# Designed miniproteins, single chains, part 28

Each design is a single chain, and the fold is of that chain. pLDDT is the mean over its residues in the fold that is shown.

## One batch from the design tools (miniprotein)

Design m949
Fold by ESMFold2-Fast:
Structure m949 (fold): chain A 85 residues (1-85)
Amino acid sequence: GGKESREALIEGLEKIYEKSTNEGLKLGAKEGLEDVKAGAYSTPEQAIAALEALVLSLRESKPKDWEIGVKIAEEALEKVKKAAS
């Protein structure tokens, strides 16, 4: 459901913020969390699209900690997809 999808997205963003040493990735995760709390990504489809875009961006730009960011985002994506079905 939407609650479980939202919770999985929040958990993923919090883990990126906690585990990343890259200030840009931490800032992006913090801004993403603020957006979610403000009502962004409120549907499972929006949460899936946001996580898929994050994975794609990290794999393309490869910033410091991109591998950890991808792992956490993919784990969150799987949880959102399971909650959405």
Scores: mean pLDDT 79

Design m950
Fold by ESMFold2-Fast:
Structure m950 (fold): chain A 75 residues (1-75)
Amino acid sequence: SAEEQAQREAPFRALLVAGKLKDEELVRRARELLATRNGPVPGAEEVARAEQALKAGDRETARRHLERALELMEA
């Protein structure tokens, strides 16, 4: 389903957001998820919110949504 596809893509999309934020700790966390998690994970909606905030130029809001997404994926 589209929802499952979004959940599978979420860790990689999180890595892209972390890279655009130039946040080495968020990049590290996203890389660890890609290395250790296989299959769909929660947090895709929070990654999408982070992407929208970045598109709007709101880096602080993007960071908060990305941190929430990573917390959900790491749980």
Scores: mean pLDDT 85

Design m951
Fold by ESMFold2-Fast:
Formats: structure tokens, C-alpha cells, sequence
Structure m951 (fold): chain A 113 residues (1-113)
């Protein structure tokens, strides 16, 4: 758990745009958990990562499409929690330590490309 928190915080802090990176990280976690498909979310996430819409709009959309009520409630907390806090809580609750490095690499790639 402490290792997950450290790796997530370091990855967010090293990003040129920490809030966009947090959205990319949330997206990769949701895909890894099988809670969303690319077809449901890719267009909205890509618009947020490219700055065409606010990160909050992407989180609102993700909250509408996820079937898991606990994950949905966390994503819907975008009014009271930053994207970075939501990404960290999602990783701490639902990501296995052995999957985290791959998820972070995918999120890093998403914000660069």
C-alpha cells in the first residue's frame, strides 16, 4: 500500500500536467479493472488530455459509464477532490502492486502522445 502511494505520487509530480496525468492514470486503471471499454471513454479522455475539455468533464463522463458503485462514487467526488486525489485513492483501493508499473507507463505514454 505505501509503495503504491509513493509510486503514484512520484509519477503525478513528475508529469508536465499533473491533473491530465491523473485522468490518464484513472483511465488506465479503469481499463485494467475491466470497468470501461475504449469505445465508451476514449474520445472524452483524449479530449481532456489534449486540453479541449476540462479534466472534471472527463471524470463526470467516467462516473456515468462505470458499472461499479464504489468506483462510480469515487469518480463522482470530482467536486470535492482533485483528479490527483481521485487517481491516488483509486490506485490504493483497486490496483494490485504488481500491475502498477505497467499502468503508470501507459498513463505516461497517453499524456505524451
Amino acid sequence: MEEIEKKVREAIDKSKDPDKFAVALIYEILLRLGLVTPEQVDSVVLLALNGYIDVEVALKHLAKVVPDPEVRELLASYKTKSPREIALELALRFVKPEELDDIIKRAEYAVLG
Scores: mean pLDDT 85

Design m952
Fold by ESMFold2-Fast:
Structure m952 (fold): chain A 123 residues (1-123)
Amino acid sequence: SMVDTIRARQADFQANANATIAAARAEGNTSLADQISSLMSQAQSLTQQFIDAFRNGDSVSAQQYFNQFIDTLVQLYHVLQQYRSDPSASSETIQLVDDTYRSGSDLASMLKSAVDILQIENS
């Protein structure tokens, strides 16, 4: 189902982000790790609210949660780019950031497809 695909992509996104948070903490960059963790908690909450709205056929609420998810993702990408661009960043750290970007974008694409379907069904 579409909900199962959203949940699978959210799990991939969370796993990659958790690995990135762990790497930042291990390097002593607690502030960066806390920022990523906070934004991920917000993204997870918004994804669940999106799923609930989608399951109820509420296209207006689904669109609002999608917009808030994209705003959160943009903030997360800005923080991740700061980590990626650090001169001390290892190739492993760069890969973790890139995997977090990819999985976040994959989730966003699925949420967009779900909103588009709801809007067509309600038109």
Scores: mean pLDDT 89

Design m953
Fold by ESMFold2-Fast:
Formats: structure tokens, C-alpha cells, sequence
Structure m953 (fold): chain A 68 residues (1-68)
């Protein structure tokens, strides 16, 4: 459902901002959005972080964000 996807994206964005606040930009992040869906990106600012989160392919599993 689109509403559940929006909530998941908002959570990932909040987590990503928290990591960026601690480490500073640029920050390298891995998004695990399913058992075979891992995307690793380097983001240089909050706008790039928002872009990457909004363009993730979300699966049936709760997506996990990891700092690299």
C-alpha cells in the first residue's frame, strides 16, 4: 500500500539524516530493502539523501539503513 511505503521512506530519511548529523557529508550509506535488494550510495548533502530514499525500490521486508 502506498501509505505504508511513504511511512517507510520517512523512517529511512530520518535515520539517514541522523547518520549524516553524526558523521558529516559526504556519507556512504547502504539501503537493504529486501533479501536481494541492496543499494550503496555516497550522498554529498541532504538533497541527495532525499533523492536516494525517494527512489528506492521497496520490497515486502522492512528496509534497513546501514552506515558504511
Amino acid sequence: VKADELVQRERLLKEGKAIADKKGYPVKLSFISGPFQVKTVTVNNEEELEYEVNNLTLGPIQAVLEAV
Scores: mean pLDDT 76

Design m954
Fold by ESMFold2-Fast:
Structure m954 (fold): chain A 81 residues (1-81)
Amino acid sequence: SALEEEIRRLLLETRDASLEELRARVTAFVQRQIAAGHDPDEVMRALARVARELYEEGLLSEEQVEAVGAAAIRETGRALR
């Protein structure tokens, strides 16, 4: 999907950045998608899926996956399923 492709690009662009910068970029992304009319649960599931796929491909660390999840949970105010 276009959403998942945008997430993949975002996470790859920030993989050499600090965890703080990664969290900030994910936070801003979630805010933009919700403002654009996306369901917060859809955005969270897409972020979790893409982060997991990139981790399995060896492109993200475990700490980066955790940071993405934490930022998404904070912005949506929902627990990951």
Scores: mean pLDDT 82

Design m955
Fold by ESMFold2-Fast:
Structure m955 (fold): chain A 80 residues (1-80)
Amino acid sequence: SMEEKAEEAIKLVREGLSKYLTPEEVERAVNVVRQAAAYAIETGEPDVFLETVDFLLKKYNVPEEAREEILKKLREIFES
């Protein structure tokens, strides 16, 4: 279900960000991502979620290679 995919995606985002951000920054970022996840659940469309995560990864200066890996795994979750 989309709800299960969204929760798995949020877990992946939390794990990925925790390598680069403080716990407090991770929780702030995850709160923003949860808003986009709610939209994905309502519409069945993950694009806003993926764009929101990409924006946050860039905002927090996550290295490009790590950003690409995280986004790839997120797409795989939503395509499953």
Scores: mean pLDDT 85

Design m956
Fold by ESMFold2-Fast:
Structure m956 (fold): chain A 61 residues (1-61)
Amino acid sequence: SKVITIKVPKSIDAKELEKEIEKIEGVLGVRVIPKDDYLEVQVTITGVDEEEVRKKIESLV
């Protein structure tokens, strides 16, 4: 398994984002960590292309 980290604006609904990311094929887990100026999204993936998963997440923000 591999963990990818993505920064998203703090204005994004963290719960809705987490729910949508969990629907992506090959996602084993999602963590959203609030920081001072942004949300840090950590996604654990397996058996899928990292770039494809990143593109899908970027389409949600």
Scores: mean pLDDT 82

Design m957
Fold by ESMFold2-Fast:
Structure m957 (fold): chain A 95 residues (1-95)
Amino acid sequence: EDEEKKLKLLQIALIAENTPNVEAFKILLEKLEKSDESMLRAIEAFLKSEGLSLEEVLNMSLEELKEYLLELLKKRKVSKEIIELFEKKAEEIIK
């Protein structure tokens, strides 16, 4: 389900950008996997901050969205350890 996968990628990227360290990132990833009902609100807030609409993102391929989010995290100077964990988790989702 490409739409659910895209929403999951956005959710994980939002957490990665707002996480102080890899340990907190791991905890937040587990928490969100259990709290899917709050996902849409967090994603909408993130997209608004980037000047993007949900419709625009849903028209991207999974690979395009992954690459966009990786470059965004690098541009925002997210730590290497968090980016590496994001990339690994994104690959698991895209499969």
Scores: mean pLDDT 75

Design m958
Fold by ESMFold2-Fast:
Structure m958 (fold): chain A 76 residues (1-76)
Amino acid sequence: AMTDEEAEKLLKEKVIELAKKFGADEELIQKLENAKTMSEFELVLYEMYLSLSDEKQEKFREEYNKILEEVVKKKR
């Protein structure tokens, strides 16, 4: 079973890769990488999400939900 810390690290790594794939600004990627808490990470992630076009926002949300499901399954 995966620990909470391992699950958070995996989620963070996968979400950063997803943001890079969607062409997020380097400044936003650096903020995501430097986030010290999950709350800070979520705030920066939302800022990045709002910077995307409407079409990219919908696709990002779908891929983000798939990452969440995968991490939750590995934690169990």
Scores: mean pLDDT 80

Design m959
Fold by ESMFold2-Fast:
Order: C-alpha cells, then sequence, then structure tokens
Structure m959 (fold): chain A 97 residues (1-97)
C-alpha cells in the first residue's frame, strides 16, 4: 500500500497544479465540481481498503480528464489534463497489481 499512497500523493499534486494553471474557466469549474470530488472519493476508498471501487474511480477520473483534454482548445490545458489522466491511470495500475 506504500506505492498506492505515493502515487495518490502524486495524483493529488498533479490535479492541484492543473487547477491552478488551467486557463479555461468552464474546464476549471468542471474539475472543481467533478474531478476533485472523484479524487476525494478515490482517497476514501483506498483508506477503506475498497480497492475494487478505488480502481473503478481512478479509471473514471482518468477517462474524464482525457475527455476534457480532447475538448480543450488550449494546448497547455490539454497537457495539464493529460498529466492528470496519466497519474490517475498509474494509481489504477498499481491498485490492480
Amino acid sequence: DEKIREELKELKKTLDNALKNIKDKKTKDYMKNVLKPMLDELEKKIKEGDYKSAYETAMKLSLEATKLAMLSKDINDQKLLNEVSMKALKVADIIKD
């Protein structure tokens, strides 16, 4: 579980960095209202030892961040959202193993 906690910490940092640097207001608002609560649920499920729900939540977080990146017109916003997606996928991969 140490590796899961380390990757969760990196995902949290990556999402916080994206929230500070995303230029599009609608994207930032969606991240605050949808992605951040999903991250909080992910952390809760990991803490509870519910690794099945944690895996599913991490995969959903990755997918939502990827969808936002594909819809973004700003290349920097796309990069930040793809970094969030990749870190969420990394958390899911470590949970699965």
Scores: mean pLDDT 88

Design m960
Fold by ESMFold2-Fast:
Structure m960 (fold): chain A 64 residues (1-64)
Amino acid sequence: SSAAEQARREALRERIERLRAEVRKNGTPEQILAYDMDLGVIEVALAVDIDVAEKLLDEMEAKL
């Protein structure tokens, strides 16, 4: 992958960890588990299609 793609993946991973921390701080135990599962899917998507991963992350952030 290009250096630009790598930087973009790193930025998305940081967003994933920020969202995980936010949900753990403000969410119920059930919400924390559900978000951890969904974030796992996004992490897999980052290896396949970065644009899909970003869209999924945007959608997840919008649900908070």
Scores: mean pLDDT 83

Design m961
Fold by ESMFold2-Fast:
Structure m961 (fold): chain A 92 residues (1-92)
Amino acid sequence: MEEGLRLIEEGTKLLLEGIRNRDPRLILKGLELIREGARKLKDPEAIAIAEELEKFVRQFGLDNISDPELLLKKVEEAGERLLKIGEEVLKK
């Protein structure tokens, strides 16, 4: 459970860095870590948020991001929601 929260934090940081630097490798690695972290939380809402985020990021393209500011905001919002869910899971 704590491992899931750590993976979400690491993945969110890598994803934001990848978007800022337009680095597809970092974007893909960040998405993978967020997905793995959400699955380790075993919370259906967390899994759904991670899957929705991955679809959204892929829709904007990995190598030519058309709206980086909107994408960064969406990633930060999703990351914050996932961390809150992870904290609630750890309290139980």
Scores: mean pLDDT 78

Design m962
Fold by ESMFold2-Fast:
Structure m962 (fold): chain A 83 residues (1-83)
Amino acid sequence: SLEELEERFVKEEEEMERAGVPLEEQLRAALRIAREYQRAGGSRDAVLAVAMEAVRAGLEHLLSPEELEEARRALAELEERAR
């Protein structure tokens, strides 16, 4: 289910962080799960959240051109609101 995919996403991210896995590999795993969630009919928000983190980390090469553009727009909006 979508709820099971969300729970797996959070758990896998926490486990990778505790294991000291490099951020790039953590984000690759997060993107894979988020994309699976989106394909299963879940919100694109999960992919967007991970994509924004990838942009902040300088790991833009992990993203599709569409994901990168959407993430940059979302980050610009958040930065404007934080001012």
Scores: mean pLDDT 75

Design m963
Fold by ESMFold2-Fast:
Structure m963 (fold): chain A 80 residues (1-80)
Amino acid sequence: MEEALKQVIEKALNYIEENREKILSMSEEEQRLEIAKVISDALAPYAEQLTLEQKLQIFLEAADEAMKKIEELKKEEEKK
């Protein structure tokens, strides 16, 4: 679980950095939906190793970290 959580968070954060302009042009609702898709795809390799509760916990924690990263990037753009 711990390794899966770390990998899912890293994939979500890397996706945000690589797709910064696209994500920052989206509404908050669109950002949440896009991140949900990325997290779901990142969890797929671990699906057989994790319980439903573990998948939900990883999803919620990764989504929280991803949304914090998006808010950080928004603040950086306001500085320019």
Scores: mean pLDDT 80

Design m964
Fold by ESMFold2-Fast:
Structure m964 (fold): chain A 60 residues (1-60)
Amino acid sequence: MEFMNHYMMMTAVGLAEEDGEEGYKQGVEMLTKWANYGDETAKLMAESGIEKMKEIVEKK
């Protein structure tokens, strides 16, 4: 599960980097679904990933 949490976060961040706002939307949806399915670690990873994606999008 820990490995998958990290993988999900990295995938979402990558989406934001490649596709900007569209990637951000897709990443947020993916991480939100993962957080609902997972436990506190998944929720923390989702929150961290969303924050990182916001930083990427905010640079533009």
Scores: mean pLDDT 74

Design m965
Fold by ESMFold2-Fast:
Structure m965 (fold): chain A 107 residues (1-107)
Amino acid sequence: ATTLAEKYLSTLDRKTLVIMAAAEVLDLQAIKLRDDPEALRQAVYERRDEIFEELRNLGVPQSKIEEITEEDFEYAVEFLSTASNEEIVELMIEAGVLALARAVERV
């Protein structure tokens, strides 16, 4: 059966999913580096493999992950540099809750 987490993830676009995964992977660095867009961009691209792993951990289908492009990553860098600290923290919390919900499902 389709889980609630899977159903919710199906409603999110690629850009939103990449933003959530990048915020979670970078953690406090996403907030600390936001005033330095080049350092933030470097951190995102250096941790690109970890961001893909986080997307898989969140339950994003492999087919949707394969559709992710450089444009989606550039959009995430721009969002993380311009969003409020509160918005970034909310994305980290949402990503963590989704990962936990997926991990506790057994049937």
Scores: mean pLDDT 74

Design m966
Fold by ESMFold2-Fast:
Structure m966 (fold): chain A 90 residues (1-90)
Amino acid sequence: AEELLREAAELARRAGEIAGEPEGGEKAGEAVRSLIEHLDDPEFLERARAAAEADIAAAEEELARSDVPEAVRLAAEAARLILRATEEAL
């Protein structure tokens, strides 16, 4: 779970960088890394899981209309890794 979250954090950071928001990418990566500190909190993990599922669905819609599809794909992959990590930890 922890390794998946570290990978997701890096993908989130890169997605922001490609979207022209490197500061936003760094902040998103830090937020994902913070999930590692909550891997023993099932209530927090259930919320993170639901958020990741919503992010994946939103990314599918965003991909059709985005002018930066590469950033959307990386963000979606980060969300999939978060989903896998939360399910593995639960």
Scores: mean pLDDT 78

Design m967
Fold by ESMFold2-Fast:
Structure m967 (fold): chain A 108 residues (1-108)
Amino acid sequence: YDIDEVLSELPEELKKKALEYLELAKKGSEEEYQEALEMVLSLPALYTLAQQGDKGAQAQFNYLLGEIYYYLGEYEKALEYYTKAVELQPDNEKYKENLEKVQKILEE
């Protein structure tokens, strides 16, 4: 796998953040790394579908970016992306829970 090449479909900043997240995940357990790898490898397909107007893909893509920024400690960016995911799928409880989690961190 040339992961850098696989992620080339993403905007440069988002590719950089995905790679930073993957490097961070390598410091955790094998299971955490595999979950991070699967998440990161799903991003190009979700980005393509989102650009084509698939609202489900738009919601999932924004949610996964929220997760990446959250794990990188960039809580203001995580809030931004989680907010977009909730706006696209307001009935998704998981998205709302993670949005509330980041809001509480930023209120401290």
Scores: mean pLDDT 84

Design m968
Fold by ESMFold2-Fast:
Structure m968 (fold): chain A 62 residues (1-62)
Amino acid sequence: MEEVKEKLLKLGVSQEDIDKAWAEAKGDVEQMVSILLERGLISVEEAEEILNRRIVREAPAP
């Protein structure tokens, strides 16, 4: 949660945009990242990196 926020801030996303996406996602970090990606505030690779750090469901292929 805070780690994701700090990373997004380092990518140049404003705290307001993060807060709005968080509210839209109802506290779901995956949804928040998807919203930010759709808005073009982060890249696909950054979104995948953030989501992969949160979800340990599948090991990605190299």
Scores: mean pLDDT 70

Design m969
Fold by ESMFold2-Fast:
Order: structure tokens, then sequence, then C-alpha cells
Structure m969 (fold): chain A 76 residues (1-76)
């Protein structure tokens, strides 16, 4: 469903934000590592419930977000 895709993308956005904050601060707390793990697991659980069409849409949007995160990392 579109709601599940939106939730998975929202969680992915939060995961990238936590990763970027850790890089910006030159420090990775154990809490940040655990948060990234929890977010990744929740994303995967949602992904397994998606139709093949919604999985493809999620993957395409995730790739766009990943490219934006890489550009931000290059600026740090």
Amino acid sequence: SSELVEEALRLAEEMFRVMLEAHRNKSVSPEAVERIRELAERIYEIYKQLSPEDQKLFEEKLEEMSKKAEEELKKL
C-alpha cells in the first residue's frame, strides 16, 4: 500500500539523518548505532509486506535519498 511505502521512506529518511548527524559531529554514539539498526530492521519488515510494484517504487525513492545523502557526506 502507498501508506506502507510512505512509512518505509520516512524511516529511511530518519536513518540517513542519524547517519549524517554522526558524520557531522565526528562521533558515533552506541545509541546512534542502535537507532540505525532499529530503523533498518523496521524498514525491512515493511519492505517484505510490499507488493512487487511498491517494492520497486521504494527502491527507486531510496536510491534518490541515498544519492542526496552521499552529496551531503561529501560536504562534511
Scores: mean pLDDT 84

Design m970
Fold by ESMFold2-Fast:
Structure m970 (fold): chain A 62 residues (1-62)
Amino acid sequence: DAEERATKAGAAAASGKGGDKEGALKAYQHALEGNPEKAREAALEGGGDESAAESAYRAAQK
């Protein structure tokens, strides 16, 4: 469901590749809204790398 997708997107944004808590929270919120692009942007803004951002985007899509 939307909460499961959002949880996965937030976790991906907070991955051990430098993502911070605020980026993870924003990725969660945008994924819950059904916006994968903004979830990806939030992961990058929080200091996550491209891999974390792509994972957040993919999680938010489904």
Scores: mean pLDDT 74

Design m971
Fold by ESMFold2-Fast:
Structure m971 (fold): chain A 67 residues (1-67)
Amino acid sequence: GAKRQQALDDGLATMQGLADKAKAHLPDAKVTITLTPDGVLTLTVESPELKLTLTLDVDEYLKALEE
């Protein structure tokens, strides 16, 4: 529903901001954002200086709210 889409959009916007900052400071970093049909957002940043992975599972949250 719309609430799920809004949560995904908010999560994606946050991850995109982090990805942009990481790439600006680490121009050789490999930055990837993945969204699955199951509502899982994953941000991966990998360079010799930094390894970071962030995951958000929106469907688990919506299940608790009885979407």
Scores: mean pLDDT 75

Design m972
Fold by ESMFold2-Fast:
Structure m972 (fold): chain A 61 residues (1-61)
Amino acid sequence: MPSSTELFERFGELLQAETDPERVAQAQQQLLALQDAYARGELSEEQYRARVLELIRQMEA
């Protein structure tokens, strides 16, 4: 599995490539929701990484 650092680097690259401000806002909102859930202990580290990876896949599509 990619490290959390690798996932955040990839997410940042995709945000820089995205030209639609609505898509940028949606992606940032989704990441913040995942970070909040992880911080509250609602997601394990593995679940958090898997969901960030899914978000990245959605942005690549």
Scores: mean pLDDT 77

Design m973
Fold by ESMFold2-Fast:
Structure m973 (fold): chain A 73 residues (1-73)
Amino acid sequence: PEPVIAVRPLADPARARAAIFKGSEEELLKLAEELGLHSVEELFEVLKKEGLAEERVLPAEELRELGLERLAK
């Protein structure tokens, strides 16, 4: 699965807005190092502008598969 950079809960607890990187977790780590990571949110904004990340609304079941169940509350 694609690496998830950040998860923001929505008013509906069955869903969350997830920031997803369009590559491998290894590539994400390399880009974070090259860009001088200040915060996860800052990294996401840069990657989104480059078209390398996007926001998706994920159902709670998919968040559980990603191990992010605790953030869907």
Scores: mean pLDDT 62

Design m974
Fold by ESMFold2-Fast:
Structure m974 (fold): chain A 75 residues (1-75)
Amino acid sequence: KRIEVYRKAIELVREGRVAEALKLLAEATASLGPEVKPEEIKERLEKELKELEKTELNLEEIIRELEELVRQLEE
């Protein structure tokens, strides 16, 4: 399920395994097709990751975005 993958990605981010979370999310997003706009989601998360390399505060923002994605997929 899409929701399962996003929840797993959130857990990986919380564990500090941000690269693995993005990899998992990118692979899942590619397989979701038109139900999710993969390009938009990927671009937002990539921007947040680039900022994370500058500051740890972006980790909270990445988690927040992933939680929002899970909420949207459940609706």
Scores: mean pLDDT 62

Design m975
Fold by ESMFold2-Fast:
Structure m975 (fold): chain A 100 residues (1-100)
Amino acid sequence: SILDLLDEAKRLLEEALKLSKNEELRRTLQQAIERIEEVKRLIEEKAPTEEILKQVEQALSLVKRAGHLALEHKEPEELIELLKRAERLLQEVKDRIKEL
């Protein structure tokens, strides 16, 4: 389900947060997690698809930014892999919502 994909993406970002050594990266990851929680809330409240997609796109943007920061600050490969997996899951969420 879309909610299961969001829960897995959140779990991966929480694991990345535990591995992160950079404060800006940590803040960006926390913001991405908060956006995922907002997406879940909007889905549960049956908000308009347009509003849900906007929050998913913001979460994707934050995960992509976190990826750039992780590369810039030479974070562990494991952290970078977690971010790539989270990005793929959020892209799948976006694609599934667009099909509704």
Scores: mean pLDDT 90

Design m976
Fold by ESMFold2-Fast:
Formats: structure tokens, C-alpha cells, sequence
Structure m976 (fold): chain A 80 residues (1-80)
């Protein structure tokens, strides 16, 4: 669907902007998850493309912050 394609491309672009590397397996899994979530939310009458984009952005940004924290902890362990 157009919604799936738009959300998938948005997610890939946001991951690139944040420096997150998505493998081909990650991309396939992401597309499947997005398809399932779009279907579920449309069935419940609560689908919003804009809200899903915000949720995708938030999740990816939190993942990036987690990776940065892990790197800082590793660097501090090497200095101790």
C-alpha cells in the first residue's frame, strides 16, 4: 500500500540521518512489522500516518541514544 511504502521509506531515511545501519534482514523485518501495524490500526480506526512517523522517529532516536550510552560506557571501562 502507499502508506506502507511511505512509512518504510521514512523509517529508512530517519535511520540514515541518525547513523543507524539497517541490514537487509532488518529492512525486511521492519517492512513486515509496519505492514502488520498499519493493518491493525486501520482495523481499529485509529490509523494516522503522521502519528506513526512520530512513533518511528522516537523509537529510532531512542535506539541511537542507547548505542551512544553503550559506547561511552565501553570507553570509560577502557580508561579505568
Amino acid sequence: SKDLEELFEYAKEEAKKLGLELTEEDEKNLKKILEEQIKLYKEKGIFSLERMKVSIYTAMKLKKIGEEIDKELEERRKEA
Scores: mean pLDDT 80

Design m977
Fold by ESMFold2-Fast:
Structure m977 (fold): chain A 70 residues (1-70)
Amino acid sequence: GEAEAKAAIEAGLKAAEEALRRGGDNPGVVAAAQMARKSAEEAAKLKDPEEAARAGRGAYNGGLAALSLL
């Protein structure tokens, strides 16, 4: 539902911001984190809550991948 989509998108944004905060001096981390942030922002534009939730979870996984580069 909408709450699930919002939670997934917020988790994605937080993971991306954490990666930028911890790895801002590493160009690979910055690039991966920026892509994850953009994915979360695009997920927030989706009108279907189920589609937004899936896209938000994808963004969260991208943020975690950026953190894994540290």
Scores: mean pLDDT 83

Design m978
Fold by ESMFold2-Fast:
Formats: C-alpha cells, structure tokens, sequence
Structure m978 (fold): chain A 55 residues (1-55)
C-alpha cells in the first residue's frame, strides 16, 4: 500500500537526515511523487514518519 511504502521511505530518510517530523514528511511526499507517481496527503505522510520512528 502507499502507506507501507511511505513508512519504508521515511525509515530510509530518517537513517541519513535528522529533522522534525514535518521536514521528513515533506521529503517522503516528494520521493513518493517523483519516483512512484503517488500523491499522498501531508497528514498521511506525517503518520508514516511517526510509524517509522516506532521500532
């Protein structure tokens, strides 16, 4: 699903880029749009970042 993909992208971004959940969520949205053609609402991208941090 788009959410599962967003979580995996968020995990990758979090491993290399420190930042607030809002910054990481914007990067997740850009990556999904540019590489997968998926338009994800910002609130869903924020949720993906929160889930990616729960290990």
Amino acid sequence: SAMELAIEIAKKILSVLPGSQEVIAREVRLALERHYGIVLPFEEALEAVRKAREL
Scores: mean pLDDT 83

Design m979
Fold by ESMFold2-Fast:
Structure m979 (fold): chain A 66 residues (1-66)
Amino acid sequence: MREKAAITLANLLYNAGKLTPEQKEEAIRLAKEDFEAFVRYLAELLGVPESAVRRAIDAIIELENS
């Protein structure tokens, strides 16, 4: 459920004040259309490695499937 977890991450980051409304909408679009571009987009916006974004998504997937 990679797309669903990516959308969840974008919403969590927006609620934490880390994304603007426009950045959240773009992140959700990329989550649906190009998952690799989603990972790069958030990594660049947040100043974190792509591995950190992937780890957050994996954690959300585990929580949703437990």
Scores: mean pLDDT 85

Design m980
Fold by ESMFold2-Fast:
Structure m980 (fold): chain A 80 residues (1-80)
Amino acid sequence: MLSKEELLAEIERIIDEMIGLARQIPDAALAAQTIAYLEALRATIRAKFAAGELSQEELERILETLKRELEAFRAALAAS
């Protein structure tokens, strides 16, 4: 079972991986917009975590959602 700190680290790792993939988007404007969105998402999650607003169950749900979104992003990029 992961701690809240370990869950946050995994969430941040997935967002960093998504940012890396977003840099591969051929449309520079879309790439920049996607990166800005992901950086804002990371900042929001960090702020809520620091404020004690995220339960372990909420962190686990966020992680599971981001894992699915990462796989969808990889598939979309591979199809492009």
Scores: mean pLDDT 86

Design m981
Fold by ESMFold2-Fast:
Parts: structure tokens; C-alpha cells; sequence
Structure m981 (fold): chain A 90 residues (1-90)
């Protein structure tokens, strides 16, 4: 189902976020590999949001888009993607 696919994307996002946190302790938060890990985490959160929206769960979709936006901005350094996800959350 769409909700099951969304949950799988959330799990992938969590995995990349945990990996990114671990890597940031070793290499520093500004390292390109750390930013790449959090960019993937944001990507999977956004995909999960899209699936929840498609399933008619706009509240969960908006929550996931806002979370993805924060990950892109605060962890990946990707302002453009962060702003895109803020717009999707509306």
C-alpha cells in the first residue's frame, strides 16, 4: 500500500540520518559526506510525504515535508530544497 511504502521511506531516512550523525562525530558536520547523507535522509522524507499526500493523509504529508525541510537546511546545507519542501507543506 501507499502507507506501507511511505513507512519504508521513513525507515530509509532514519537510517541515513543516523549514519550522518555518526559520520559528523568523526568528520565534522560540514564534511561533504555528512551533507550527502542528510540530503538522502531529506529525499526519503520528502518521498514519504508525497506518498502520504497521495493516500489522502495531508497532515502526515505536511509534517514529513517540514521535517525534510529542516534536515535539508540545518544538516545538508541545501536551502533551495528546504524552501521547496516548505512550499509543499502548505
Amino acid sequence: SLREQARQYVLKAVGYAIYGVGLSIEKGADHPEVKAAFEKAGDYLAKAGDLYRQAGDDAKASELYRLASRVYRDRAGDEERAEELERRAE
Scores: mean pLDDT 90

Design m982
Fold by ESMFold2-Fast:
Structure m982 (fold): chain A 87 residues (1-87)
Amino acid sequence: MTFEEGAQELIKQARELGLDKLADLLEKLMKRWSEDVEKGILEELAKAGAPSSVLKKLQEAIALEDPIIRKLKVFSLVGEWLESQLA
């Protein structure tokens, strides 16, 4: 699975959970690679009831210096939480 295929699957999972705004932000992150979008994702996960442990890890990921590693880590953490909601 490519990164793009994985990101598309997470977007689909977010929409299946009714998290359309989160899905839109994930799509935007995949295309635009912006810090503002990463902060928006944190806000949407908090609104969706993600536990403080997940939100803290996401804040740590957003603070990473390497923008590529940071975005991959954000997608990984969001994916883990979305999978837990679908189980």
Scores: mean pLDDT 75

Design m983
Fold by ESMFold2-Fast:
Structure m983 (fold): chain A 84 residues (1-84)
Amino acid sequence: MLEKLKERVKKMLLKWAETESIEEFKKRLDKLVEIAKEATKTPIGKQIAKAVSEALLEAAKETKDPEKKKLLEEASKELKEIAE
């Protein structure tokens, strides 16, 4: 289940990176990070946040836009810190 979630989130992030402006991309990432942070209040939510953090890093590796890549890497680091 978590592997499928990670794959779906990565695909969504890559689509946002290709189709959204930097401003909208940042807003969507900030909201995703907020939702994932709230989820970390439960054990299953921590596993979800970890999967999202990994999806963010994988999306960053495939993202060509350096500003969006940096935003993905920063979001991944933030979630990784609070999921553990």
Scores: mean pLDDT 83

Design m984
Fold by ESMFold2-Fast:
Structure m984 (fold): chain A 67 residues (1-67)
Amino acid sequence: HMKEKQRRLLEELERERRRMREEARKRNVSPSRYTAMELHLTSAFLEVERGNFEEARRELEAARELV
């Protein structure tokens, strides 16, 4: 029951998501690339909620590669 740890990570993920969305717009990424990025970000949020922090990190890295 690491509620505080999960809260902190979710807050960090939200900030990263905002950053990536802005970056994607700036770089004019394709719609398919944008959708793939959002899917990886959604998976990262789910993994944090599950307590799988290592999987969340991998999903975040995959999203970063698309921007």
Scores: mean pLDDT 84

